# Ledger of designs, part 1: designed miniproteins, single chains, continued (2)

Every score and structure here is a prediction.

Each design is a single chain, and the fold is of that chain. pLDDT is the mean over its residues in the fold that is shown.

## One batch from the design tools (miniprotein)

Design m4001
Fold by ESMFold2-Fast:
Structure m4001 (fold): chain A 66 residues (1-66)
Amino acid sequence: SKADQLDRLGVELLIRAGSSPELVKRLQEAGRLLRQGKLDEAARLLAEAAEKYNLPELAARIRSLL
């Protein structure tokens, strides 16, 4: 599913960017949005985080799920 793909991309973001407290909180918020069925909001949040951590390729892959 798109939710499973987004979850895996979120894990990749943590591995590549490092587990900062700010990033962990953003991943937790994205997880809450996914549990509510808000895939678009979760994907946007993770793509913004990927861009902030200088991973534009990962941000583009996340946005491709929308």
Scores: mean pLDDT 85

Design m4002
Fold by ESMFold2-Fast:
Structure m4002 (fold): chain A 64 residues (1-64)
Amino acid sequence: MVPGQVASATASGDPEEARRRAEEEARRLAREKGETDYVIVVGEDLETGAVTALAVRKDAYEAR
């Protein structure tokens, strides 16, 4: 669990398309929760080819 995590989304397939879809979905979910100050953190799973995007509150991301 990432401190300050607002939303997460995972997509598979073509790496660039999966990244775009994961980021778009994470931003959509964050907006639905009323969060506007967030950072998108993207991770790729080399074993599965899945891309996960996390929307993390900016204040939590900047704090250790």
Scores: mean pLDDT 74

Design m4003
Fold by ESMFold2-Fast:
Structure m4003 (fold): chain A 84 residues (1-84)
Amino acid sequence: MTEEEVRAALERGKTLPLSEKGQEAIDIALRYLRGEISPEEALKKLKELGFNFKSVEDAVRFLADVVQALEDIFNAIDKIEKER
């Protein structure tokens, strides 16, 4: 997954029905990718939310992968329930 694909996945994650903690984790990752916070600040904030990652890059990639998987699952469920 490229940096652009990671950013796009995280931005789509903002529209998913995530917990407040999950939503904050995505916000932290997006702020890091936008250059609004340092890698150290991002890791510290993620750790305070209970997420222990070795690097910000690992955290961002993991969150993007999770968002993509959840988006695929929610879209499939929504189509099954609402489209017949």
Scores: mean pLDDT 74

Design m4004
Fold by ESMFold2-Fast:
Structure m4004 (fold): chain A 61 residues (1-61)
Amino acid sequence: EIAELAARFTEALEAGDAEAARAAARELSQVIGRKHDEATARLALATAEQEIRRALEARAA
């Protein structure tokens, strides 16, 4: 489950699909929240948002 969502997130980032990447990040965050805790889930989501921003900047360059 986590590996599948991580693969979808990476695929979306490589494609420049911010919506798909954000959707995968939200699903990942929910799974992490269930298995670990909310703080870890929140950190994962924040990290994903940074990766999405960086990927979009790189694609625009």
Scores: mean pLDDT 76

Design m4005
Fold by ESMFold2-Fast:
Structure m4005 (fold): chain A 71 residues (1-71)
Amino acid sequence: DDAARRAEAAEVFRENLLSEAQKLIDEGKYDEALKLVEHALELTRQAGNADLEAAAQRSYEEAKKLVEEKK
């Protein structure tokens, strides 16, 4: 089941990326958190992996919301 494996990998990637961004946000490192998710999004776009790109985009949007709430 190729679709299920890709969905699982993308979800794990999203959770790990958001977890790392959350740690930086909790430390007050807002710029570093946003740069982390922006860099990941750019890498997934360059790789042409639509599932990972969507996961990175979702992590980026959530990280932006968390930064706005913590400011």
Scores: mean pLDDT 79

Design m4006
Fold by ESMFold2-Fast:
Parts: structure tokens; C-alpha cells; sequence
Structure m4006 (fold): chain A 80 residues (1-80)
């Protein structure tokens, strides 16, 4: 559920947060892809984070937070 995803995110249990947001994705793919991207970024999985931010931007090209997060993830990957 969304509540279980939010609880895991707040607890910084990013792997569990990803699991619950994946389950929630059919109900809200924009929110879920963005939150999964943020959790992957915290886990330093930058390539996977980029993929999920790009999916969020396909659904909402005007989402400034997702654009900013995509730019940060790209910068992290380039620095490796």
C-alpha cells in the first residue's frame, strides 16, 4: 500500500520502500516511478534511478522536481 511505502521511506528502508512503490505503481505510475528513483538514488544505484526519473518525466514532462533529480543522478553517474 502507499502507507507502507511511505513508512519504509521515512524509516530510510529504501529497499522496502521500492518494493511497496512497485506494488503501488499501477495505481499511480508517476508518483511511484519518481519515489522509486529517489530511493534508488539513496542506494547509489544511479543508472536505475535515471531510468525511473525518465519514466516519471514521460508521464509528466513539466515535473520540475523529477527534472532536478534526474540532473543530480546524471551528475553522480558521470563522477564515477
Amino acid sequence: SLQEAADAWLAKDYETAIKYFEEYRPQNPLLSNHMIGKALFELEKYEEAIEHYEKALELDPNNQEARDNLAKARAKLAAL
Scores: mean pLDDT 88

Design m4007
Fold by ESMFold2-Fast:
Structure m4007 (fold): chain A 59 residues (1-59)
Amino acid sequence: AVEELRANPPRVETAADGTTVYTLPSPELLREALRRAGKEDEPLTFDEVLDIYREAAAE
């Protein structure tokens, strides 16, 4: 559900050593976001998946 996507936003943080750290929502929520966008079967970069998730959560 959209509410579940909104409740579990991905986090992107920069660690003290300059490493980008990603905290992901569950695989089930990521799959739901991709399904809503019609992108389940597309080869996507990690950043593209997060952009799709943020868009799905905004509905």
Scores: mean pLDDT 72

Design m4008
Fold by ESMFold2-Fast:
Structure m4008 (fold): chain A 68 residues (1-68)
Amino acid sequence: KLEEVTKKAYDAIKSALKTETYSVAYKKGREAAEQMAKELVEPEKASDVANKALFEALYRVQKEQLAA
């Protein structure tokens, strides 16, 4: 479930970065992570899962940018 939320956030961030600033991409990634976490886990765990997923997605994006 965490990996699914991470991938959703990652896809949202990568898509947004093609046309938007980093701050807008971060916002879209956070929204995607929060939305998917609410669907997959209990409300009391959704925030923690969304935050972990967003952090991992941002790390993946940063590593790819450094490799390019």
Scores: mean pLDDT 77

Design m4009
Fold by ESMFold2-Fast:
Structure m4009 (fold): chain A 58 residues (1-58)
Amino acid sequence: MVEEIQRLAREAVEAARAGDFDKTRELVEKMIELLKKAGYPVAEGTADRLAEVLRERA
């Protein structure tokens, strides 16, 4: 699981740098879903906030 989350994180950053924000959002949402399935508490809107931060920093 950790390796999968790390891979998704790298792909999300790369997608944001490439200007593919739709893919960035999809990858962030998949990361959040994996975290929720693993029992980690995730606040509502976290995926939206992470995608926006990545977009601003790209």
Scores: mean pLDDT 75

Design m4010
Fold by ESMFold2-Fast:
Structure m4010 (fold): chain A 60 residues (1-60)
Amino acid sequence: MVGLYKAVKDYEAKSPEELSFKKGDYLYAHEELEDGNYYATLVGSGEKGIVPSEYVEQVA
């Protein structure tokens, strides 16, 4: 686990491997991927997927 992140913008998944989320949502990052994106769990729903790094900031 690389840390707790918070969405700074809304994002709509472009593929089944990505997460959709809203600004202010919390995401628990498990892994940093080769392209700099994260594999994360969306807090609340429990859904897992790829999160673009530009849309989130680390808070813990």
Scores: mean pLDDT 82

Design m4011
Fold by ESMFold2-Fast:
Structure m4011 (fold): chain A 79 residues (1-79)
Amino acid sequence: GEEKLRAALEEAGKRAGVSPEAVQRVFDAILNNPEAIAATEPQDLAAFLGVTKEEVYRLAEGLGLSNAQELKDFLLSLL
């Protein structure tokens, strides 16, 4: 769970050039309400995570993913 999520997000952020502060916002948003991510539409994922749409795209790229839907599915797989 939590340790795998943190490690995956930190590595993705490093690969994609997303700031540690933005990565921390993503982590905190998921931990504060993990059930809400399943209910969040891909188009609203950036707002839920407290980051920009560009940062969502960059994090997806850092994980080898293509879009916000695949990023959402990946994050859910770690919870």
Scores: mean pLDDT 84

Design m4012
Fold by ESMFold2-Fast:
Structure m4012 (fold): chain A 67 residues (1-67)
Amino acid sequence: MEKEAKELLDEQVKRLKDAGVSEEYIAQGRANFERLVERMLKEGKSLDEIKKGLDLQVAVTLQADKL
């Protein structure tokens, strides 16, 4: 489970890099993603729920970068 959650987090970080988001926003996003994943795992959330949460955070980060 932890390995799969880390792979999901790494995939979302790659999406930000591929979209051309700055290293500063990527670093902030990674920290937020790690906290979200750890919290959801402690709450017993499924990998699908964790992925949905990460997708929302990526969408917010991408919109902020366009400002």
Scores: mean pLDDT 74

Design m4013
Fold by ESMFold2-Fast:
Structure m4013 (fold): chain A 73 residues (1-73)
Amino acid sequence: MEKEKEELRLEIEELESLARMRLELARKLGDEEEIKRAEEIIEKVEEALRALREGRLEEARKLIEEVREELKK
């Protein structure tokens, strides 16, 4: 369980980094639609971290998958 939790935490941290880079780029370009999308992705990342902290591993995995799909767009 602990090893699985650590692996999920690292994955979430990587996705958070990507989402924040996307937000920074969108802000520099003044792309309001993309800024909003990136902020929503970051909110999901924060929800995934909270779920992981609370031991809700399945919910954390679902949120990670949603974030990963949004970042592909």
Scores: mean pLDDT 82

Design m4014
Fold by ESMFold2-Fast:
Structure m4014 (fold): chain A 114 residues (1-114)
Amino acid sequence: SLEKGKEYLNQGKYEEAIKAFKEAIEKLEGEEKGLALLNLGQAYLSLGKYEEAIEYFKKALEIFEKIDPLSENVARALTNLGLAYYRMGKNEEADEYLKKAEEIIKKREEKKKK
């Protein structure tokens, strides 16, 4: 389940978290599937598996953008992509994703003020 995967992540049990999130993804749709993919990417990132982390963060981003392109989850996925690219030494790509995340956060704050 998604909750069991999160528990494994919090315990630093990244391999168990990966297995739990992969099982959850097979049964989930929409936002919950996006969250499972985001958490799966986080587990791979914690293991230093940056290419796999990027793959799952991009899959999560695609789902979140289809639901609401200005959502907090879109900003989270973009921030995680930026972090993963920084860990790979791809600073240009990292900066682009972090800038996109900042733009989403700014648009969300502007919407709250109206």
Scores: mean pLDDT 87

Design m4015
Fold by ESMFold2-Fast:
Structure m4015 (fold): chain A 72 residues (1-72)
Amino acid sequence: MEAVPDSDIEDSLLRMIRGILESTASPHRAQELQIVEDALAGKISLQQALDQLRALDPPATREKIAQLRAEL
């Protein structure tokens, strides 16, 4: 029986961000991937992950997140 699928959208967003980070040459890629993995493991919220990613590479990270949200 299906339980609330709302968290699936946030998980999907995190996985898409991870894929973009893995394919993008970034000086902070390893740290960015760790932030996404922590969010996927439930150690931090999506909001906290987005804030941390933005702090590491503000322009590129914001653009990636905005694109993902626009495609949903």
Scores: mean pLDDT 68

Design m4016
Fold by ESMFold2-Fast:
Structure m4016 (fold): chain A 62 residues (1-62)
Amino acid sequence: MEIGKEAIREAAEELGISELDAGIRIASGTAPKELLEKLAEKYGISVQELRDLVREYLELNY
């Protein structure tokens, strides 16, 4: 499952920014807290686990 990729796409669409910028904001924890919590709940994981998965995705693909 590509949670990192899907979370980045959804955040980019909601914030109106690029996928790379959205990924960086999630990984660094600078995205809005409500958005991070919403995405974590959607995938059934913690906010920390979401941030770690997005960081891993960015390291492998960028």
Scores: mean pLDDT 83

Design m4017
Fold by ESMFold2-Fast:
Structure m4017 (fold): chain A 69 residues (1-69)
Amino acid sequence: SETEKKLEQMLEAFREGNRVEALKIFEELALSNPDADKERLKELRERLLSAQSEEEVEKILEELKKLLS
């Protein structure tokens, strides 16, 4: 799915140390899913911004996938 491809791209951007790209992809997913809970999206975005490890990002992306399903 398009969502799963974007989530994979976000994880790869984080692995490369490119948080700006990861956040850009996050915003693209948010705009493509206008019915998603905006408060939950805000919380996940803040968690992504502060994430320190790939494992933390993977958990955030799992929650994002559930939110956008």
Scores: mean pLDDT 84

Design m4018
Fold by ESMFold2-Fast:
Structure m4018 (fold): chain A 70 residues (1-70)
Amino acid sequence: SVLDALAEVLRAVADEVAATDPAAAATLRALADELRATPESRELLREVGERVARETPEDVRRRVSEARPA
């Protein structure tokens, strides 16, 4: 599914940035886990996932940074 593909992409990006930004990597992994954790959250995340899936890995990193408390 799109959500499963998105979760895999998020984990791949997390692995790539883990050495440089462990906090961002942890956030990405938590988001990937959340995509699979609750049926109720899946429907909301589906719309977000469709938009995120259209972005580059760099755009995904930027969105994660924006979601983190500054």
Scores: mean pLDDT 65

Design m4019
Fold by ESMFold2-Fast:
Structure m4019 (fold): chain A 88 residues (1-88)
Amino acid sequence: MEEELERIRKRILEKVDQLIEAVKAGNYDEAKKLLDEISRLIVELARLGADPVTVAVLGIHTAALYWALENKDYETALREAEAIRELV
């Protein structure tokens, strides 16, 4: 179980880094696709027994990030992506 949790955490971190790069390049549609993948991985993290408070807070940041990407809010998108990175 612990090895599976660490694999999912690593995958989320890799996708967050890719999302940050996409945002910096102005590729908001690509960033939104990466956020969809991150959201699915967070659901898997929850199913594997990750701390429910951390999962709930990740959900708040992913929702905020989605709206930042929809509005092309560069500063907020980077801040929310960094928050997800730090919580995982």
Scores: mean pLDDT 87

Design m4020
Fold by ESMFold2-Fast:
Structure m4020 (fold): chain A 94 residues (1-94)
Amino acid sequence: LPDPSLFKDLKKLNLSGQGFTGTLPESIGEMKNLEELDLSGNTLTGAVPESIGKLENLKRLNLSGATITGKLPDSLKNMKNLEELDLSGATLEE
């Protein structure tokens, strides 16, 4: 993935189907103005980082098709504006 700090002023980021690999970095939490994040159709792996909860303006998060594993971070409970969360295809622990 490109460095999320380069996108700190964006409200919408669509990077679907770009063939990105690897994990979601903690620096994703620096995109504080983000309202929509679409990373669907990439080969992203690993857990969703706790820093995702810093995206207080995020309304839509799409990680469908990613091999996301582990438990969802407790910080997701603090995302009061989150309307849609798509983790279709993830292998999450309860």
Scores: mean pLDDT 77

Design m4021
Fold by ESMFold2-Fast:
Structure m4021 (fold): chain A 58 residues (1-58)
Amino acid sequence: MRELLEAFGRALIEARAELGGDAPEEEVLERAKEILRERGYSEEEVEEAVELFRRLTA
């Protein structure tokens, strides 16, 4: 769980750096999901990380 959330956080930072500061949050989120998949995380793990992150930041 914690490792997955940390990986997702890093993916969000990388996505923001790639897309730029003015990129829509949804676009950054989708790119971060792609980065996690490229790093070998499963689709289930990616979805879980997104849901947990959204709950923690709500």
Scores: mean pLDDT 78

Design m4022
Fold by ESMFold2-Fast:
Structure m4022 (fold): chain A 84 residues (1-84)
Amino acid sequence: MSAAEREVRAAVAARQAAARAAGLSPLEAGREVLVLAAEALGRRDAAERIRELVEELERDPDNPEAIARLEEIARELEEEIARA
């Protein structure tokens, strides 16, 4: 793994542990992890979109469009982390 990939993965793991310790919901924990990953990759656009999509899902948990979009962003970030 590259140094950047190691740093991002370590930060994500630490944030996941902190979210679990804080008793966050799965949606809240996922938001924390994805926003951190996007910010670590310099993807402010993705971080902003993740916040908006999670806010939509908090209002309508069964919104299939918001779910699909969030999954798409998560896949994109995972791919970038693997190549960073």
Scores: mean pLDDT 71

Design m4023
Fold by ESMFold2-Fast:
Structure m4023 (fold): chain A 58 residues (1-58)
Amino acid sequence: MRFGNNEENLIKVIGNKEYVELQKEIQEAVKKGEPPEKVEELIKKMEETMDKYYEKKE
């Protein structure tokens, strides 16, 4: 898949501002080849956000 307008639009439809911000930051970090430490921080934040909506789903 290509990363761009389509993927960002799908995330926006969810309406989770925190998730959208983290997803964009992760995509930018990976695209730029930023240090692993920064990517790890963003992934951790995204995992916490996903836990609220995914793993804690009843």
Scores: mean pLDDT 63

Design m4024
Fold by ESMFold2-Fast:
Structure m4024 (fold): chain A 80 residues (1-80)
Amino acid sequence: MAATVQLVVSAYELERYAEESGISIAEARDVMTARARAAAEGLLAAGYKVEFSTSTTGPQEYTAAAAEAAAATEAWYKAL
């Protein structure tokens, strides 16, 4: 029986990663998308069902990028 796990793409983590790595918001979004996909693959391999959401706290540019990363990961997941 599969338990459901919620994956949250955090605008805060995206902002931190972009600032600490010295990369653009678009590059940070792509990294967060790849990380969310890897996490979802691991959860699926463990027998979990995955749902996706995003954090709405933070500057609009980071919340928009986090929402795009979550949407891209969900689209990939539904296409499996």
Scores: mean pLDDT 80

Design m4025
Fold by ESMFold2-Fast:
Structure m4025 (fold): chain A 76 residues (1-76)
Amino acid sequence: KLEEAIKLVNEAIEAVKAGDREKARSYVQKALELAKDIPEAVKYLRAALQALDSGDYETAINLLEMAKKILEKKLK
């Protein structure tokens, strides 16, 4: 579950870099469902969706990187 969430966050970051906002949003929403039991990760993933919707792609990438670090820490 957690490894799949990290993979989806990486896919979302790559989609943002490619300019594919809808694909990025889809990956973040899937990661949110898998990470729903980790409140800190949910917070950053939700903030990333908001940044994507406002067109702040640099902030979105930074928030996704923060969510990824939290998820990786929970993996051990």
Scores: mean pLDDT 84

Design m4026
Fold by ESMFold2-Fast:
Structure m4026 (fold): chain A 80 residues (1-80)
Amino acid sequence: MEYEVSEELKELLKEAGIERDKVTPTELLQALFDYIRKHGLFDGKTRKINAKGTLLGKILGRDEVTIGELLQAVESKVKE
């Protein structure tokens, strides 16, 4: 299974070194966690990802998510 990427997702994937228009779920998950770590978006006190004002926030259409919500929220915004 592979996802087609939006413009915002393509920009996020470029930060992870991925230049393809289609990605596997594993590659997508890896790129998302790399982005979160690189930009310091995970708050260990609240256990939430603060995506406000970031490419991730634009992709998700929301400012905050839990790790458990992250994949489901992204999958709702990509094409198979």
Scores: mean pLDDT 73

Design m4027
Fold by ESMFold2-Fast:
Structure m4027 (fold): chain A 104 residues (1-104)
Amino acid sequence: GPTREQLEAIIAVGRAIRAALEAFLARQEAAGRTSVSLAELRAVLDAVIAENPEHRPLAEAIADQLLAIAEERADANGRVSLATLRRILDGLDANIAAAEASLA
């Protein structure tokens, strides 16, 4: 299983990505949008990776996994519903909680 240091890194990176995605979703919802492009989602994830250089390979791996889930659920125009992004965020929250439970 993962070491304590690996779990702490997963929690730290996961929380950073979660905070960025929650802020992004809140802005889109406030603007009355129902979907975003995969390019817009990638830009948000790229920004949070750049802001967290200490754990870059882990942040890139988590971001790539989230993007893969979003791409699978995107429409023919490469757009993802905000409801789908909210479910992706809920899944990220569950993974963070599981990592936190492993440290307790």
Scores: mean pLDDT 87

Design m4028
Fold by ESMFold2-Fast:
Structure m4028 (fold): chain A 70 residues (1-70)
Amino acid sequence: MTYVVQVLPDGTLLVFDTDSGRIYRVSRRELAKLLGTSQETVSRALREAKPGVSTYEIGGNKVHIVKPIR
């Protein structure tokens, strides 16, 4: 599956599921459960992602992480 994840200023995540067309507001733990991975793997990807769009493969899912550009 392909997901688009936007990091919000409060540290919560907006996740767009491209298969269902639905948007979820989730925590890092909830995203880890959705992707079938650990919270540590999600937190590392979010920490290492650069401003703009970064693409990762996590738990067999394609994940586009969107961070604000300053």
Scores: mean pLDDT 81

Design m4029
Fold by ESMFold2-Fast:
Structure m4029 (fold): chain A 85 residues (1-85)
Amino acid sequence: MLDKQLEADIYTALGLIALAMGDYDTAIRSFEKALELDPNNAEAHAVLGEAYYKKGDFDKAREYYERALKIDPNNKLAKELLEKI
């Protein structure tokens, strides 16, 4: 069977590339697909929040940072990004 974890990791990587390129809509879609495959991926929640922050949607950004911290309270990215809001 196809490894859902590997597929989720690929979508997370694609989202990170899109985010770095400033394509926030592609980043959001890629991270949403990653979370459909691996809903408990704290890092994917944190970077989805960053994509919303870059689009100026601070309410959604905060929501996803808080979700990341509920999954992994030690997630450094989510802690650092939450401080910006």
Scores: mean pLDDT 84

Design m4030
Fold by ESMFold2-Fast:
Structure m4030 (fold): chain A 92 residues (1-92)
Amino acid sequence: GAMVEEAAKELIEAAKKKGAEAEVEVEGDTATVTLKGASVGQKIAAVGGATEAALRGAKVESKVEGDTLTITLEGASAEDIAAALRAMAGGL
C-alpha cells in the first residue's frame, strides 16, 4: 500500500543522492529492490540494512551482478517491507 510506496521513494531518493539508481517492485508479500551503479561499499551497506530488517521476520535474499545489487524481501507484511526498505536507504 501507500506505506510501501513511500518507503520505496525514500530508498530511490537516497540512492540518487549517493550516486546510484534504485528500483523497487512489489508483488503481494514480496518486494524486489534493484540497486544500479552502486559502489562495493554501498552494496555491502544496503545488504547490511536489509539483513537487520530480516530480524523482524522478513526473509531476505541478495544477489550481486557486476555493479548491480538485487535484494528480495519475501513473506513479509507491508509494514515489514517498508521498514526493510528504509533500513536499506539508511545503509547507503
Scores: mean pLDDT 76

Design m4031
Fold by ESMFold2-Fast:
Structure m4031 (fold): chain A 97 residues (1-97)
Amino acid sequence: MEAAFKAELQGNLEAALELLEEVLRTIKEGGDPKSPEMVAKLVAAALHLSVAAMSGNKLAEEALRHLLEAMKAIDEGDIEKAIEHLEEAIRLAREAI
C-alpha cells in the first residue's frame, strides 16, 4: 500500500516534469505558448502537480505555485517571466521526485 502510493506520487511528478520540460523547450524554440496544444500541456502539468501537492508534498505545492505564475505571465505576454517560473517549477518538481 505505501509502495503503491509512492509509485503513484512519483508517476504524477514524472508526468508533470515531462510536460513542463516540453513546454519550456517549445517556448525557447519560439513556439506559441498560447496554442491549444501548449495550454493543454500546462493544464495537465498543473493537475499532476495538484495531485502531488494534495498528498502533502511541499515541493510539488511550490512547483504548482510557480507554474500558475508562469501561466499568468504567458497570458500577460511576459515570456521572460514565464520562462523563469517554468524553470523554477521544473527544478522543484525534479527535487520532489
Scores: mean pLDDT 84

Design m4032
Fold by ESMFold2-Fast:
Structure m4032 (fold): chain A 72 residues (1-72)
Amino acid sequence: AAAEAARQAANEARAGEIGDRSMKLVFDLAAEELGLPPSEEARREALKQLVDSFATPGEFGLHVRELLARRA
């Protein structure tokens, strides 16, 4: 039980870290294509407003994917 609980907690923490790092990397790479300002605070606020403008997180994800594909 203790080993299983520790494994689950470690998996949750790892997933959170990977998620945060992946989001930061994607946002950094997509910032120029998304028209986001270079200031970290301004970028976070502009990104939040942009995400809120989409009906679903999935739609925002597709938009980011399309912008990144355009770059390739």
Scores: mean pLDDT 60

Design m4034
Fold by ESMFold2-Fast:
Structure m4034 (fold): chain A 56 residues (1-56)
Amino acid sequence: ASLDDETAAVQAVVSAIQAGKFDEARRLLDEAEKAGLVTPSTAKVLRRLIDEAEAA
């Protein structure tokens, strides 16, 4: 995947987190990972952010 595709996917997940849409954020991340738009390392960081934001 291109850097632009990964950046767009990351921004979509972060926007969903900021909106409090944690189920949507997880779905977007799963779709991006399945499509190869994000690296495993990036996916791990984003999952941690979703979990921490939901727990706060």
Scores: mean pLDDT 81

Design m4035
Fold by ESMFold2-Fast:
Structure m4035 (fold): chain A 58 residues (1-58)
Amino acid sequence: SEEEKRKEEQELRDKTSEVYDKLSEEEKEEIAKKYAEDVAKGMTEEELIEKMKEILKK
């Protein structure tokens, strides 16, 4: 349903914030710069979360 789709989008936004908060200061700065670039390119929040998680996985 439409409501389920909206909930998924909200969850992605929440996860983006959570993952960002888990990053170190150095990682946050790198992601912040890359995040702005990705947003300008029209990247999805899901892809941004993946990139953040890859950095955290290190």
Scores: mean pLDDT 72

Design m4036
Fold by ESMFold2-Fast:
Structure m4036 (fold): chain A 80 residues (1-80)
Amino acid sequence: SIATHLGLSQRELARRLGVSPATVSRIEQGKITPSRETLEKLLELAVEKGSVPALRVLLGLALKAGYDELAERIREEIEK
């Protein structure tokens, strides 16, 4: 899961993103599409933690959501 790749619990990740734990769970299960703002905060956390596995999950989410510019930014971070 994204939270596990970041070294966080779902509750801690929810707190960092300013969303409910249920929202984090639904995003991780693919039941809801994260907002662009939430995905940008996730990108910042994944870069801070140096988690390439998290970055790869976020790339998939950005592509599925049609956030093409954000997907390219995530791809660049993976390729560093």
Scores: mean pLDDT 86

Design m4037
Fold by ESMFold2-Fast:
Structure m4037 (fold): chain A 74 residues (1-74)
Amino acid sequence: MTEDLLEALEQARKDVEALMASDLPLEVKIEGLKYGLPVLEKLLKETDDPEVKKEAEALIELIKKKIAELEKEL
């Protein structure tokens, strides 16, 4: 269970980096990143695993940082 969630979080992190490296319009990238936040915030509320919490919090922080970077380009 924990390993599966950690693998899913690692894949989500890779998906975020792939989205940022893509040539998609800024608005599409921002929308995609914002879509992921509620899912990760729900996971943080529902999980009691400290490793899953740490990785989910780190990914939320990364996504928020990337959104701020993209919004500065607008």
Scores: mean pLDDT 80

